# Designs tried in a protein design run: designed miniproteins, single chains, continued (4). Part 114

Each design is a single chain, and the fold is of that chain. pLDDT is the mean over its residues in the fold that is shown.

## One batch from the design tools (miniprotein)

Design m15961
Fold by ESMFold2-Fast:
Structure m15961 (fold): chain A 63 residues (1-63)
Amino acid sequence: AREALERALASGNAGAAAGVGELLRSGKVTPEQVARAAEEGIASGTGEGAGRAAREALDKAGL
């Protein structure tokens, strides 16, 4: 779950945001795991895309 989430956030696309949102909704990941993956994605050079995907996922999860 975590590795898939990190890859999804790193891509920064709308599909990635939706996938992360589903993982949050199903309880497979926590908001804290999403935040950490977004930070790792930013450090890896995805920057704004990673942060945006994480925020959209949190919004879809109602957080």
Scores: mean pLDDT 63

Design m15962
Fold by ESMFold2-Fast:
Structure m15962 (fold): chain A 60 residues (1-60)
Amino acid sequence: LEEELAKAKEVVDEMTAAGRLSEEQGAQIKELLEQYARAQEAGDGRAAFEALLKISEILS
């Protein structure tokens, strides 16, 4: 999970550097990825799903 989280954040940083996401959008997605990872570790499926929905909205 930590390795996957680090890779996901790296992709977000690359998208921001390429101008595909704003700095603000990139920071929000990375925060939501952290929330998703913590929710999964805690077994909180609702919080995990809500984090994914918010990420999807930003990426739309």
Scores: mean pLDDT 81

Design m15963
Fold by ESMFold2-Fast:
Structure m15963 (fold): chain A 86 residues (1-86)
Amino acid sequence: TIEVLEEQKKTVIEKLKKEGKLELAEKFEKLYDKEIEAVRKGDVGELAKVRLLLKHLLGEDISEELEHLKEVDPETAERVLEELKK
């Protein structure tokens, strides 16, 4: 739900700010805002992209999920790869 995403956003951002990780906090804030917007719009492709980017930012290995996305939605997978280069 959107409420759960807003609470996760608040918790993660507050923790990062307390640790002095302001640049990382800004990156998480932007991705959570995009996830919330994708949920509001029902944009499944954008939601899949943002979730992979959030996992990557958390230090999780997204290789398997990204390979699967390339097979089912190659356009969204390409957008993920472009964001990872930034």
Scores: mean pLDDT 80

Design m15964
Fold by ESMFold2-Fast:
Structure m15964 (fold): chain A 104 residues (1-104)
Amino acid sequence: SIEEALKYLTPEQRKLLLEAIEKYGTDVRGLLQYADEHPEARLELETYAEAIWLAKSLPEPTPVFILASALRDRITPGTLAAAYIGAVLAGNKELADFFKKLLK
């Protein structure tokens, strides 16, 4: 669940991600601008935005191995949690399940 995923973020990252969701939802451009304004959670916010873009852009069924390659250099519990939340909110269940399996 989103609530369980939020536990992988620091309190500050969680606060900023929730504010970004409220203000921008799935607006990738707005989310990337917000990430630039908040360096303390930049990676998590950028990864959330990128997961939304991937969820909207990739065909169903999603080739999940491409996603693992795209995110490899940014794989932390926090970025994986942000990616999962983005995939859930963008409505891509396959992508959400993929990120959920990678959370430790």
Scores: mean pLDDT 77

Design m15965
Fold by ESMFold2-Fast:
Structure m15965 (fold): chain A 84 residues (1-84)
Amino acid sequence: KGLEYIKRMLAVPREEGRRQGATLPASEEAAVLAAVERRREEIEARRKRLNLPRTVFYELELESLEVYARAFREEMERRRAAAA
C-alpha cells in the first residue's frame, strides 16, 4: 500500500515533465532546468531556516523535482533523436 502511494505521488511530476518536454521549445530547456534547481535550493533553504528535520515528506518533495527534471530531459532528448 505504501509503495502504491509513492508511485502515485511520483506519477504526477513524471507526466508533467513529459508533457512540458514534448510541448515547450528547445530554447526553454536550460531555463526550465535552472528553475528546477532554484526550487530545490528554496526547499533546502526553507528546511535550514526553520530547522526542520529531514522527513519522508521533505525527501518526497525533492524526489518529485528529480522525477520531473528526468522526464523533461528524456522527452527533450527523444524529440532531438526523432528530428535527426
Scores: mean pLDDT 77

Design m15966
Fold by ESMFold2-Fast:
Structure m15966 (fold): chain A 120 residues (1-120)
Amino acid sequence: MRIRVELTLDARGRVLEAVITREDGEVRRVRGEEATLDALAEAIARAMRETGLRTPLSAEELAEEILGLVKQAGMEAMRTLAVGETAEYEVRFPNGIVLRLRVEVVDAEEVRVVAEIEFP
């Protein structure tokens, strides 16, 4: 099971907008950090039910942790990369979830992050 999240962050690492795409082809577009967290938590909860994955973290806690990693990667990219450069990161969770991030510095005010969340 895969979830793809395309995020636009500002220069402070705040989420401006997100597009969440599920493996079944469902697409949800949201604006702002709170709406992104809620939509991501819902997508994760559905993926956990469909895969039967059990973790010590709730879907909401997993969404917060993943969004935190996205924001940190975006902020680090703004500090280390030039405009138009990209970086890729992989995080493996003990529960078998794999998070792949592709980060692009669009300009001095905008970072784009593509997060691929893969469930076992």
Scores: mean pLDDT 86

Design m15967
Fold by ESMFold2-Fast:
Structure m15967 (fold): chain A 93 residues (1-93)
Amino acid sequence: MREEVKEKLRELAEKKGIEITDEQIEFSVDLGREIAEKLLSAWRDEMLRALEEAYRQGRITKEEYERLKKAVEAGDPEAEDEATRISFELARE
């Protein structure tokens, strides 16, 4: 897995004409992983808050809230997509 990410970064750098060393790739993977973990955590927290707000406003049922909350906490992509749509709908109103 880590080696696959390193290879993808090498390919992206080559496509953009960016010279990058193996040390820079390793640093980028480590930093990217830490940033991704923090962003994913913050994003999940925001999705859970949006679901709670939608339930509070009566926009989703208690059963839908419980289902989506558990699925988002489990990292289910379909539930994450559904929660993201709900968050965007709340932000527009």
Scores: mean pLDDT 72

Design m15968
Fold by ESMFold2-Fast:
Structure m15968 (fold): chain A 96 residues (1-96)
Amino acid sequence: SMEAEKQELLDEAIEHLEKAKEAVRRGDYDGALEHLQKAADVIGEAFQKGLITDEQAKEIMGHLLSAAEAIARGDTDAALEHLDEAIKLLEEIKKA
């Protein structure tokens, strides 16, 4: 079902963002950006399939962009905050 596919894609995105957080915590910024890109790709797929709304996609992608910018300047606290907000939004969408 579309609902099962949605849950699987959102879980995959959350898993990549959790791995990005772990990479940030250990100072592996290249690994963090790789996982963040994989999460962005999965979110883009969910959007293209109509499984999430334009507003949901924009809000999540906004946090991913802010996380990437924070990672690029070595701002660990800001990076983790934006990754946590993206994960929270994905979890809320899964429960709706």
Scores: mean pLDDT 91

Design m15969
Fold by ESMFold2-Fast:
Parts: C-alpha cells; structure tokens; sequence
Structure m15969 (fold): chain A 64 residues (1-64)
C-alpha cells in the first residue's frame, strides 16, 4: 500500500512538471486555433499560458 502511495506522489510531482511544460508549449497554439471561432476562449488560453509559464519558472527555482 505505501509503495503505491509513494509512486502516486512521485508521479504527481513529475506530472506537475510535465503538465506545466506541455501547457506552456501548447496553450499558445490552442489560443491561435480558437481565435477565429472563440476569441474569448483564445484570450483565456493566453492568460493560462502566462500563468503556467510563471508556475514553471517558480518550479524550476524550487528544484535548484
């Protein structure tokens, strides 16, 4: 049981880093895709990309 919980915590930490990197890379592209049909969604995606970038920068400092 404990090894499973430990693996989940490790997976969550690794997943957090991977998710942030994916968001920083993909959200701007998604925003461009949605811009012609859903401009308000595109604007939110751009803001989310900025937030994800800030979180990634903070996370990178944390793992120094």
Amino acid sequence: MEKFIENLKKSRELGREIALRILVASLPALAEMFAPTHPEVAEQLRRDAEDARRWLEEFEKEKE
Scores: mean pLDDT 73

Design m15970
Fold by ESMFold2-Fast:
Structure m15970 (fold): chain A 82 residues (1-82)
Amino acid sequence: SYLSLEGAKKLLEDAKRDLEEARELLERGGSAAEYAAAGILLAGAAFNAKLAIEAAKKAGDEELVKEAEEVLREAEELGAGK
């Protein structure tokens, strides 16, 4: 449905934004506070990406599912406290 699709897109947008901010913090990082902030953002990105996958599946948008799965993969790869 349109509502499921719009919900999936919004969740994916939020996940991508958090992932990008986390990557920037990790690239610039050197303080414990920056690593902690990146960890929180990565957790949020993973959470929103998982919700986006479920919403995209309900909407039947396979491309959006794939995009959300890639965001989740990247967040989980970085979310090991790096």
Scores: mean pLDDT 83

Design m15971
Fold by ESMFold2-Fast:
Structure m15971 (fold): chain A 99 residues (1-99)
Amino acid sequence: SELAKRLKEILERAERAKTDEEEMEVVIEFMELIIEIAKELNVSEEVIKLMEETLEKLKKAKTVEEMEKILEEFFDYMVEKYPEELKKIQEALKKLREE
């Protein structure tokens, strides 16, 4: 699976990240992968747009702390409004990690 290969490469880069800049790049790549997974799972257009807007905010963030706040707000919103779609994405990520 191309997605499983990309997930492995992202996780390996995350483990090797030594600077805030490297960590921030890995977070952006991980979010891009999650969006692709969500699209393959036929997640709603509304959720895909929210994820794409979150990715745009992450790309504009200047610090790891700003990225963490963006991700916390996104995760909290997903738990409240789209818990089933969030669970579907999490299960897909778990399966890809086990490949």
Scores: mean pLDDT 86

Design m15972
Fold by ESMFold2-Fast:
Structure m15972 (fold): chain A 85 residues (1-85)
Amino acid sequence: MARLRAVLAEIGRIMQRIQEAVKTKSKDEVLELIEEAIRWLEEQRKRETDPRVRQVLDDAIARLREWKEAVRAGKPFPPFVVTLE
């Protein structure tokens, strides 16, 4: 329970930080932040054995890759998932 809650909370913080960065940072800086977030999540996934936590990490990675493509194309972000426990 605690691990899943911690991971969901961190994903929520990452997504909020990227949303705020879009308002104040350059396109290149936002792309760098998304890439750093994806790398961190991929490292967490490699270490994770709980299939529920792995699914949450895979979903978050997919959402961030989608956001990265939106930023590259100059399109608005698709709605982000609010992760609350």
Scores: mean pLDDT 76

Design m15973
Fold by ESMFold2-Fast:
Structure m15973 (fold): chain A 95 residues (1-95)
Amino acid sequence: MKEKLVEELIEKIKKELPTLEPEDQEKAELLIEGMRLMIEDKEKALELLEKLKKEKRYGLLAAMGELARMLGDEETLEKVFELLGKDLEEYKAKL
């Protein structure tokens, strides 16, 4: 069931991709990659989340968390909350 939902979401994003601005196309492609990795390679999916946090792409991290929630991927969702929580603490310490 999860694999079919991922395929349907990827197809919907791909159909909208040509209508998006270049920066949003990059974001959409990263979300597609993340969804694929959640199904095919969980370790690489978690590494992608850590990369997004390091690059301060918090909007994409939050979007990945929402996708994980929709797919019932609790491990990925918990990792997103951990990464966002730690970053928000660092952010609130200054700035």
Scores: mean pLDDT 74

Design m15974
Fold by ESMFold2-Fast:
Structure m15974 (fold): chain A 92 residues (1-92)
Amino acid sequence: MKEEAIEKLKEMLMTDAKVDEELLKNLYDIENQKKLLEKLKEYMLKEHPGENIDEKEVLEIITLSLINAYELLGLPELAEVIEKATKELLEE
């Protein structure tokens, strides 16, 4: 069940957000989660050209969406990893 949920999430991220498969290879790696967050941020900013959007706000929205998705899929450990990755990105 958890493995199937992870694979479905990977498929959705690769198809909709055009995320690189290598970034999804190890979702428990904090550096891969940072790269995933940056890629999703770039995608969101590109889809809304001409809006004066705060990059920090975009990152926070993406993080909350991923945490909610991981919790709904029964993957709270991934929610913890993404929260830590976001904190480190906001401190850079």
Scores: mean pLDDT 68

Design m15975
Fold by ESMFold2-Fast:
Structure m15975 (fold): chain A 77 residues (1-77)
Amino acid sequence: SPNEKLAQQSLNRMIEIQREFQEKYEKGTVTPMDISTILFQVTSDLSEIYLLSNNKEIIDKANEVAKKTMSIAKKAE
């Protein structure tokens, strides 16, 4: 469906954002504002995917990416 394609595009963007945040964390350049921003983005993207998708694979991958991002954010505090 068109919504599943949009959900996949949102997931792909979410994966790229998580990778960039991971790279900042590894370089030691994460700021408190970066943490606030990524937590907001992850929550918003996950909510959007839940509204658009009924595909378990997409939803499961989105939850996996969200959990990894939140783990990095917690370590960066």
Scores: mean pLDDT 85

Design m15976
Fold by ESMFold2-Fast:
Structure m15976 (fold): chain A 112 residues (1-112)
Amino acid sequence: EEKKKNLEKAREYARDALEYIFKAYQSLLQGKVEEAIKNLEKARDSFEKAADYARKAGVTEAAEHFEQASNYAKKAIEALKKGDLDTALKNLQEAYRHARRALEIIEEELKK
């Protein structure tokens, strides 16, 4: 019961974080760098919440991937503040990949 509720919360925050990643990407396509940074900061907060709930559910591997997604989002923010769009996009891709892997692990645990 408790494990399932924590997994569902991890999934919810992971989905929120991915939506913020998508909004950041859309903002970058429009040249809106400051809005992209704001959305990436929201994505980081959501990834940290997802990691916390994954850890509470005992799914350490998923928590680690969410933590890596948060760190890559941070690196993307740092790159954007320096005007390095190429590095920002590469770090966004890494954040997305780690988030997707963590979400896959959570979805598999929810099937058990």
Scores: mean pLDDT 90

Design m15977
Fold by ESMFold2-Fast:
Structure m15977 (fold): chain A 91 residues (1-91)
Amino acid sequence: MLDKIRELLTKIGPLYEEFLNTKDKEKREELKEKIVEEMSKVGKELAETMREQLEEIEENLDKPNEERIELVNESVAKLIDTIEKMVEEKK
């Protein structure tokens, strides 16, 4: 499980950075789908949570840095919660 999460973070990190920095709507959709696909390899619930978070972030990309940082922190917190829940259920 931990190895799969580490592989996921290694793959998702660059894609997530590109998603946050791209101004091309079509490229954002492609990056969103790639991120969700990688998340789905770990779990469907994680993929669904990530899709919702990416859509919320996309709607707020034009907002001030303070609000963007808050949204990213909320996204990361929800992702950690989902991962911890998945790890506990497999004990």
Scores: mean pLDDT 71

Design m15978
Fold by ESMFold2-Fast:
Structure m15978 (fold): chain A 71 residues (1-71)
Amino acid sequence: SEFERLVASAIGHLLTGIGYYLEGKKDEAIKSFDEAIELLRKAAEVDPSKQAEYENWIKRLEELKKEIEKE
């Protein structure tokens, strides 16, 4: 389904972002997290029953980005 595709893509970008962060590639990590956030927002639009859950994941990713940007 479109929903499953969006969630799978979001997870892929999240894992890529973590990989970049562990390598010290902060800008690439932030970009990958931004891509994951956008995909999670789209997934929430496709399945509103998951909106609160994905909004919580988005909030956590945005906080992680903020901490990385401070480094």
Scores: mean pLDDT 83

Design m15979
Fold by ESMFold2-Fast:
Structure m15979 (fold): chain A 74 residues (1-74)
Amino acid sequence: SKNTEEAIAGTRLAGEAAGEVSGKEEEFREEAEKLIEEALKEGKNGTRVAVLEGASMGVKLIGGVVKKVSDRLE
């Protein structure tokens, strides 16, 4: 669905941005892909709403780290 696609895209972007800012590009990229894979697996078990919320929270947590680092550079 569009909501799932947007959550996946957002998670990847947040992981990539967090990695670039922190200098830990591979670690954050791996975390983002792991969150996506876990969310997709869980969705097949009938927990689709919780899975989408979990993916959204993952993006928010990664985004929070990026924002905190960015605020210190401004």
Scores: mean pLDDT 59

Design m15980
Fold by ESMFold2-Fast:
Structure m15980 (fold): chain A 68 residues (1-68)
Amino acid sequence: ELEEVKAELAEAIKNGDTEAVEQASYRLAELLKDKPLGELAKALQEAISGHTVTPAQAAAITRGLARG
């Protein structure tokens, strides 16, 4: 499921869907809530690698992560 959620976040970023970006970011935080913080940071970096993240998408990521 981790790879599925990472792919979902990457696709949402590519499509410019800020709602989907927030939802995928929340799912990522929820999935990794019992893991060291470094794993969440690593998974997030891997998911957004190679993509241009807009300010609106960055805000959506922050909102999603904050809810986890």
Scores: mean pLDDT 78

Design m15981
Fold by ESMFold2-Fast:
Structure m15981 (fold): chain A 91 residues (1-91)
Amino acid sequence: SSLQLTPEEIKKMLEKEAEKVIEAAKEDPEAALLVEAARLAAETGDVDAAVERLIAELRERGLISSLSASQREQLRLAIETLAEVLKKKEK
């Protein structure tokens, strides 16, 4: 049988990675950019606008040249997950 990760298992994995990114943001400028984008998404409710701003900043810093649709969607999911973790930490 092909083992497929359940959506809940994927979410738990992403939440653990999100916590690591939040801690890394204290010393890593790239992680800080991800956390700032996630905070903006949490405050505005507009994940797509936060992702586009992050992509623009990453391009200005020379960290990315182009993103596929799949890579953009993965980034969107990562920012959405980070925003949810940040909301939980503020409660």
Scores: mean pLDDT 74

Design m15982
Fold by ESMFold2-Fast:
Structure m15982 (fold): chain A 88 residues (1-88)
Amino acid sequence: GLERAKELMEEAERLLEETERLLRELKEKGAPAEELLEIELTLGMAQLVLGVAKMLLKKGLDATALAERALELAREALEKAREVLKKL
């Protein structure tokens, strides 16, 4: 169980890092404030859930459900960032 949670968290971290990079590029390119806010809110929520999942895993507790949610949010943030970039 714990190994699966770790794999999901590592994937979520990679996607969040890419989303943060894209978000910086979108801001420099003048993307609409409303779309940037939507990405930032989803990114922030993913980071919060991932932080809780990391804390649970460090304590030897099952974090799989939170890791899955963090990954879902990370994918959503990245997909939205990519969609906005395509329209610039």
Scores: mean pLDDT 88

Design m15983
Fold by ESMFold2-Fast:
Structure m15983 (fold): chain A 60 residues (1-60)
Amino acid sequence: RLEREVRALIEAARKALENYEKYKGTDFAEKYKEQYDSAIERLRAHPLGREEADRLEAER
């Protein structure tokens, strides 16, 4: 279902952001930022995910 896709993307974005903050200043930070940005972009493009993407971006 579309809800599973949105939930997976939200979890991916939250995990990537958490890892980005945790590994900030290391070689891994850039990879986690890319993962976060990718998840947000996919979520924003999803019919049910745009509002969730906006919420995650607002929590920055």
Scores: mean pLDDT 76

Design m15984
Fold by ESMFold2-Fast:
Structure m15984 (fold): chain A 92 residues (1-92)
Amino acid sequence: NKEYEEFLKELEEQFEKYKDSKVGGLTEKEIKDLLIQEGLSEEEAEKLAKEIVERFGNKEGEVSLEALNDFLKKNKLSVSEFFKLLAEALKS
């Protein structure tokens, strides 16, 4: 899906921009918990959380909160909408 490929590429560029942020980020466990809240099974959420951290995580294995908040604000997305879209993109 071209739209999902473009979305994932924009995210990779966004998180790379904030790779040195000192604000901290979402851990794999926190992302897993968020995906479960969005209706994914525990097994699906665990697999996707690992993939998300591997793809978008910083040197500490965290997804930058500063990068995420900036992306959400620019695209007018909630945290819930973002993780639902990200799960769909990664499953495609």
Scores: mean pLDDT 80

Design m15985
Fold by ESMFold2-Fast:
Structure m15985 (fold): chain A 63 residues (1-63)
Amino acid sequence: VSEEQRREWLRKGLEAARIIYKKHPDIPFYKILNAVSEVLWEAVQQGKTLTVEEIAKKAEERL
């Protein structure tokens, strides 16, 4: 896994977390970050590339 890939995953994860927080401001941000992190870790283990929207949807399912 390259440094560029790691930065891209972090960027997508933060963007997805911001989208969820904007929709659900009543949910603590740390819970949103945990859900996003779980989705990203699972995607990396499966060798899948997810869009920001896909990450947000999957993370919302975990909340």
Scores: mean pLDDT 80

Design m15986
Fold by ESMFold2-Fast:
Structure m15986 (fold): chain A 88 residues (1-88)
Amino acid sequence: DAVERAERFVREHLAEELERAEALAREAQAALAAGREEEARRLIVEAQLIAARIGREVARFLEEVDPELAEEVRRRAEEMEARARALA
């Protein structure tokens, strides 16, 4: 199962980056609730850039496991990075 292998790869190699992205996303939600829109935007951009980097690493790992899924994950990561840069 390519999904299970990708999850294991993230847990073993990218856990710190994933936790950081999640923490930033939670911080962004708190900032939005407090009316701090500029801070929230910055936090969202940073979280999305980290998530895009995780996606690219997962896609690279999946090239040898499931090339079709790797291409989809890579495309989504590139779109996420583009949206984050446009928001910044």
Scores: mean pLDDT 86

Design m15987
Fold by ESMFold2-Fast:
Structure m15987 (fold): chain A 76 residues (1-76)
Amino acid sequence: SMDSQRQSRINAAQQVADDSIDNLRSFRDQHPDDTSTMDQRVQQMMSWMDQVTQQLGSDGQVIRDRVQSDIDSIRS
């Protein structure tokens, strides 16, 4: 069904987001002074999240907002 296909896409986007956040945490821990590469990685991730939001609408926005909160926590 279309609902099942949509939920599969949401689940896939959440998994990619979670893996990317884990990678950002690892990068920060290993390279705490490399703010330039961190900023670039964050920009690339948020660009992907904008595409997810375009494709999934409000469901994508929920993922994007959570990712932004996680990034803000990592960078604080």
Scores: mean pLDDT 86

Design m15988
Fold by ESMFold2-Fast:
Structure m15988 (fold): chain A 76 residues (1-76)
Amino acid sequence: SELDLEIRLALVTMQVAILKREVESLPEDDPNREKLKELVEKAQEYIDKALASTDPEEREKYIDEAEKLVQEAAKL
């Protein structure tokens, strides 16, 4: 349902915000910092695309891609 997509979008948006704060707290020489920053920036781009989309199927695709990137970040 559209409500389920809105909940998923809200959750992934919150997760990306938390990861952005993590990037800011990591030292410049941390080996995972650059990769985490890249994943977070890419996830934000998909969130922005989901917010701009009026097609539920396209919106779900962007949310799914953002969620995958957050999961990759969590493995670092």
Scores: mean pLDDT 87

Design m15989
Fold by ESMFold2-Fast:
Parts: sequence; C-alpha cells; structure tokens
Structure m15989 (fold): chain A 97 residues (1-97)
Amino acid sequence: EEKERFERIAQRVVETAERLAEAIKKDPNSLEADILEGILLITVAVTAVALEREGKFDYARRLREAGDRLVQAFNAKDPEGVVEAAREIAEVIREAG
C-alpha cells in the first residue's frame, strides 16, 4: 500500500537524521556528515517532485520548507535542529500518504 511506502520513507528520514546528528557531534566537518545531509536533501527533493506530480502542491511546498530548515540546522552544526527538521519532514511525508 502507498501509505506503507511513505511510512518507510518517513522512518528512513528520521533514522538518517539521527545518524547525521551523531556524525556532527563527532566531527561536524566529516565526509560522513556531508554524505548523510546529501541523502536527506535528495530524499526531500525526489519526494517533493513526486508529490507535485500527484497535484499535492501544498505538501510539496511544506516538504521543501522543512528541507530548508534542515540545511539551516546543518550549516549551524546543530545536531538537535537537524533531528527536529527531519521529524517535520517525516510528518509532512506521512500526512501526504
């Protein structure tokens, strides 16, 4: 079911962000942190495009805005802010499914 697909994406977003938060705490300039941020941003971009193709423009916009907050938290080297932004991303994905 499509809801199960969106739930799995939402769970992976939170899990990846928790890993990113730990990477930032250990070394905020690590290649691991950059890769994990990249995975999250690609997930946001691909999911937003999929939502736009379904006509869910408001959810796509909310998802992109949450993605911008994730970038801001990452640039600030704020591990808690990264997890909070990812939880917001996950919430939008769940609501859209």
Scores: mean pLDDT 88

Design m15990
Fold by ESMFold2-Fast:
Structure m15990 (fold): chain A 87 residues (1-87)
Amino acid sequence: AEKEFRRYDKDGDGVISAAELRAYLESLGLNPSDAEVQALIDAYDKDGDGKIDLEEFKAMLSKGLDSPFVQAELEGAVRLLEEAVLK
C-alpha cells in the first residue's frame, strides 16, 4: 500500500490525483470509469481537494476494495483480461 502510493505520487507532494489512482487500479487488472474513480475519491477525500493522501489511500485499500461495488468491477476486469488472453 505505502510503496504503491509512493510509486504513483510522481510529484512527491504526498497526494495522488484521479489519473494516478486510475493508473494504480488499472495495474491491479481493474478497468474503472472516470465516474468510478471519482466516486472512490469522493468517498475517501475528507478534505475536498479532489486528491487522495496516504492515510485515505490506506483506508480505501482496506475498505473500498472489499466493497461490493469495487469487487464487482474487479471481477469484471479480471473476466475481460481472461477473455482477451484466451483469444
Scores: mean pLDDT 63

Design m15991
Fold by ESMFold2-Fast:
Structure m15991 (fold): chain A 93 residues (1-93)
Amino acid sequence: MTPEDFRAVEEALRILSEGARNDDPRGAIARLRELARRTGRREIGALADVAQRALDAGTDITEAQLSPAQRAALNRLQALIDALHAERLAAAL
């Protein structure tokens, strides 16, 4: 994990939090796509794609509706989030 990986994940989480707080899911998705393009992070791009499909369908995306590539990308993103959380906990000790 590089410091750049953690910064990209932190920015993605900030975008999601701001989108939820401001009730602006389309704006949040657009910002996630920009972050994915800027950083080259496929995991963030996959998150934006899943979020866009959920928004367009008006329903929650089930695991069965995810492609294998999207599931793998989201699993990698979750691992990055978990690693960032663990590093922050270690720094707080």
Scores: mean pLDDT 67

Design m15992
Fold by ESMFold2-Fast:
Structure m15992 (fold): chain A 85 residues (1-85)
Amino acid sequence: MELEKRMEELLNEYKELINRVRTGSSDLTREEFLEERKKILEEVRRLMEEAERLGQVTPRIKRIYEEFLKLEEEFEKLLAEQAAA
């Protein structure tokens, strides 16, 4: 329960980060965006390892992780578009 909730919170944080980059409403530089992305994804990976250790890898956790992978592709596309401008 707590593990699923934390992963869902991280997913929402990642969505907000992508949205702030897209709208230009963030004071973060490109390097800072990449660092924030790395921190979120590293924490997600840590939680996945913990879930496996505890035998708590639920279908919900698997879906959340898959959504992170899709958002990472979207973020890379967004950063590439900004670099091309």
Scores: mean pLDDT 78

Design m15993
Fold by ESMFold2-Fast:
Structure m15993 (fold): chain A 85 residues (1-85)
Amino acid sequence: LTEEEKEKKAEEVFAGFRRIAAAQAEQLKKLSPEEREKLIAQFEEAAKKVKEYIKKNLSEEKAEKYIKEIEEILERVRNLEPVPA
């Protein structure tokens, strides 16, 4: 893959993660506390995989920017706050 293709694919992966986060945040409001904990744990595992993909395919500087946004999304999901898609 070219550098441009890697960046485009990383952007697509991040956009997909963001959409999933928005849907998950909405669903969490409808769940019991026990179900919320389970779903949040699964989402955190997905976030770890996305961060690893970004680290592998982007420069450190660009990767840090995306990782920061992923961490902010995780905090919003944990706090039952809306995630903009």
Scores: mean pLDDT 80

Design m15994
Fold by ESMFold2-Fast:
Order: sequence, then C-alpha cells, then structure tokens
Structure m15994 (fold): chain A 64 residues (1-64)
Amino acid sequence: GMEAQEAAARLGRELAEKAEAEGDEEKKHNATRSGARGVILGAEGASAEEAVEATRRLAKERGV
C-alpha cells in the first residue's frame, strides 16, 4: 500500500543521502535502486515492514 511505498522511499533516500555525503556515486545509485525496488513491493501489496526490510536487504547485498 501507500504507507509501504512511502517507508521504502524514505529509507532509500536516507541511504542515498548518506552515500552522497561519502562521495560514493555507485553506492548512491545502488541505494536509490534498492529504495525503488522496495516501493514496487509496497505497490504489489507488501506491508511497510516487508518493503523496508527488502530495501535494507537489497542495499546491503549491493554494498550500501
């Protein structure tokens, strides 16, 4: 739902902002893509907790 999409987008943005502060464009890109995947899961019916956890897992898998 919308809450799940907003939660995933917020986490993705936070991770991307942190990566930008570190000067790591690849990490910023991976954080942004991970957030986008979480938003898609939220749109497909995942809970906010599931979308956020998926965003964190995907970001970690991609070195964020």
Scores: mean pLDDT 83

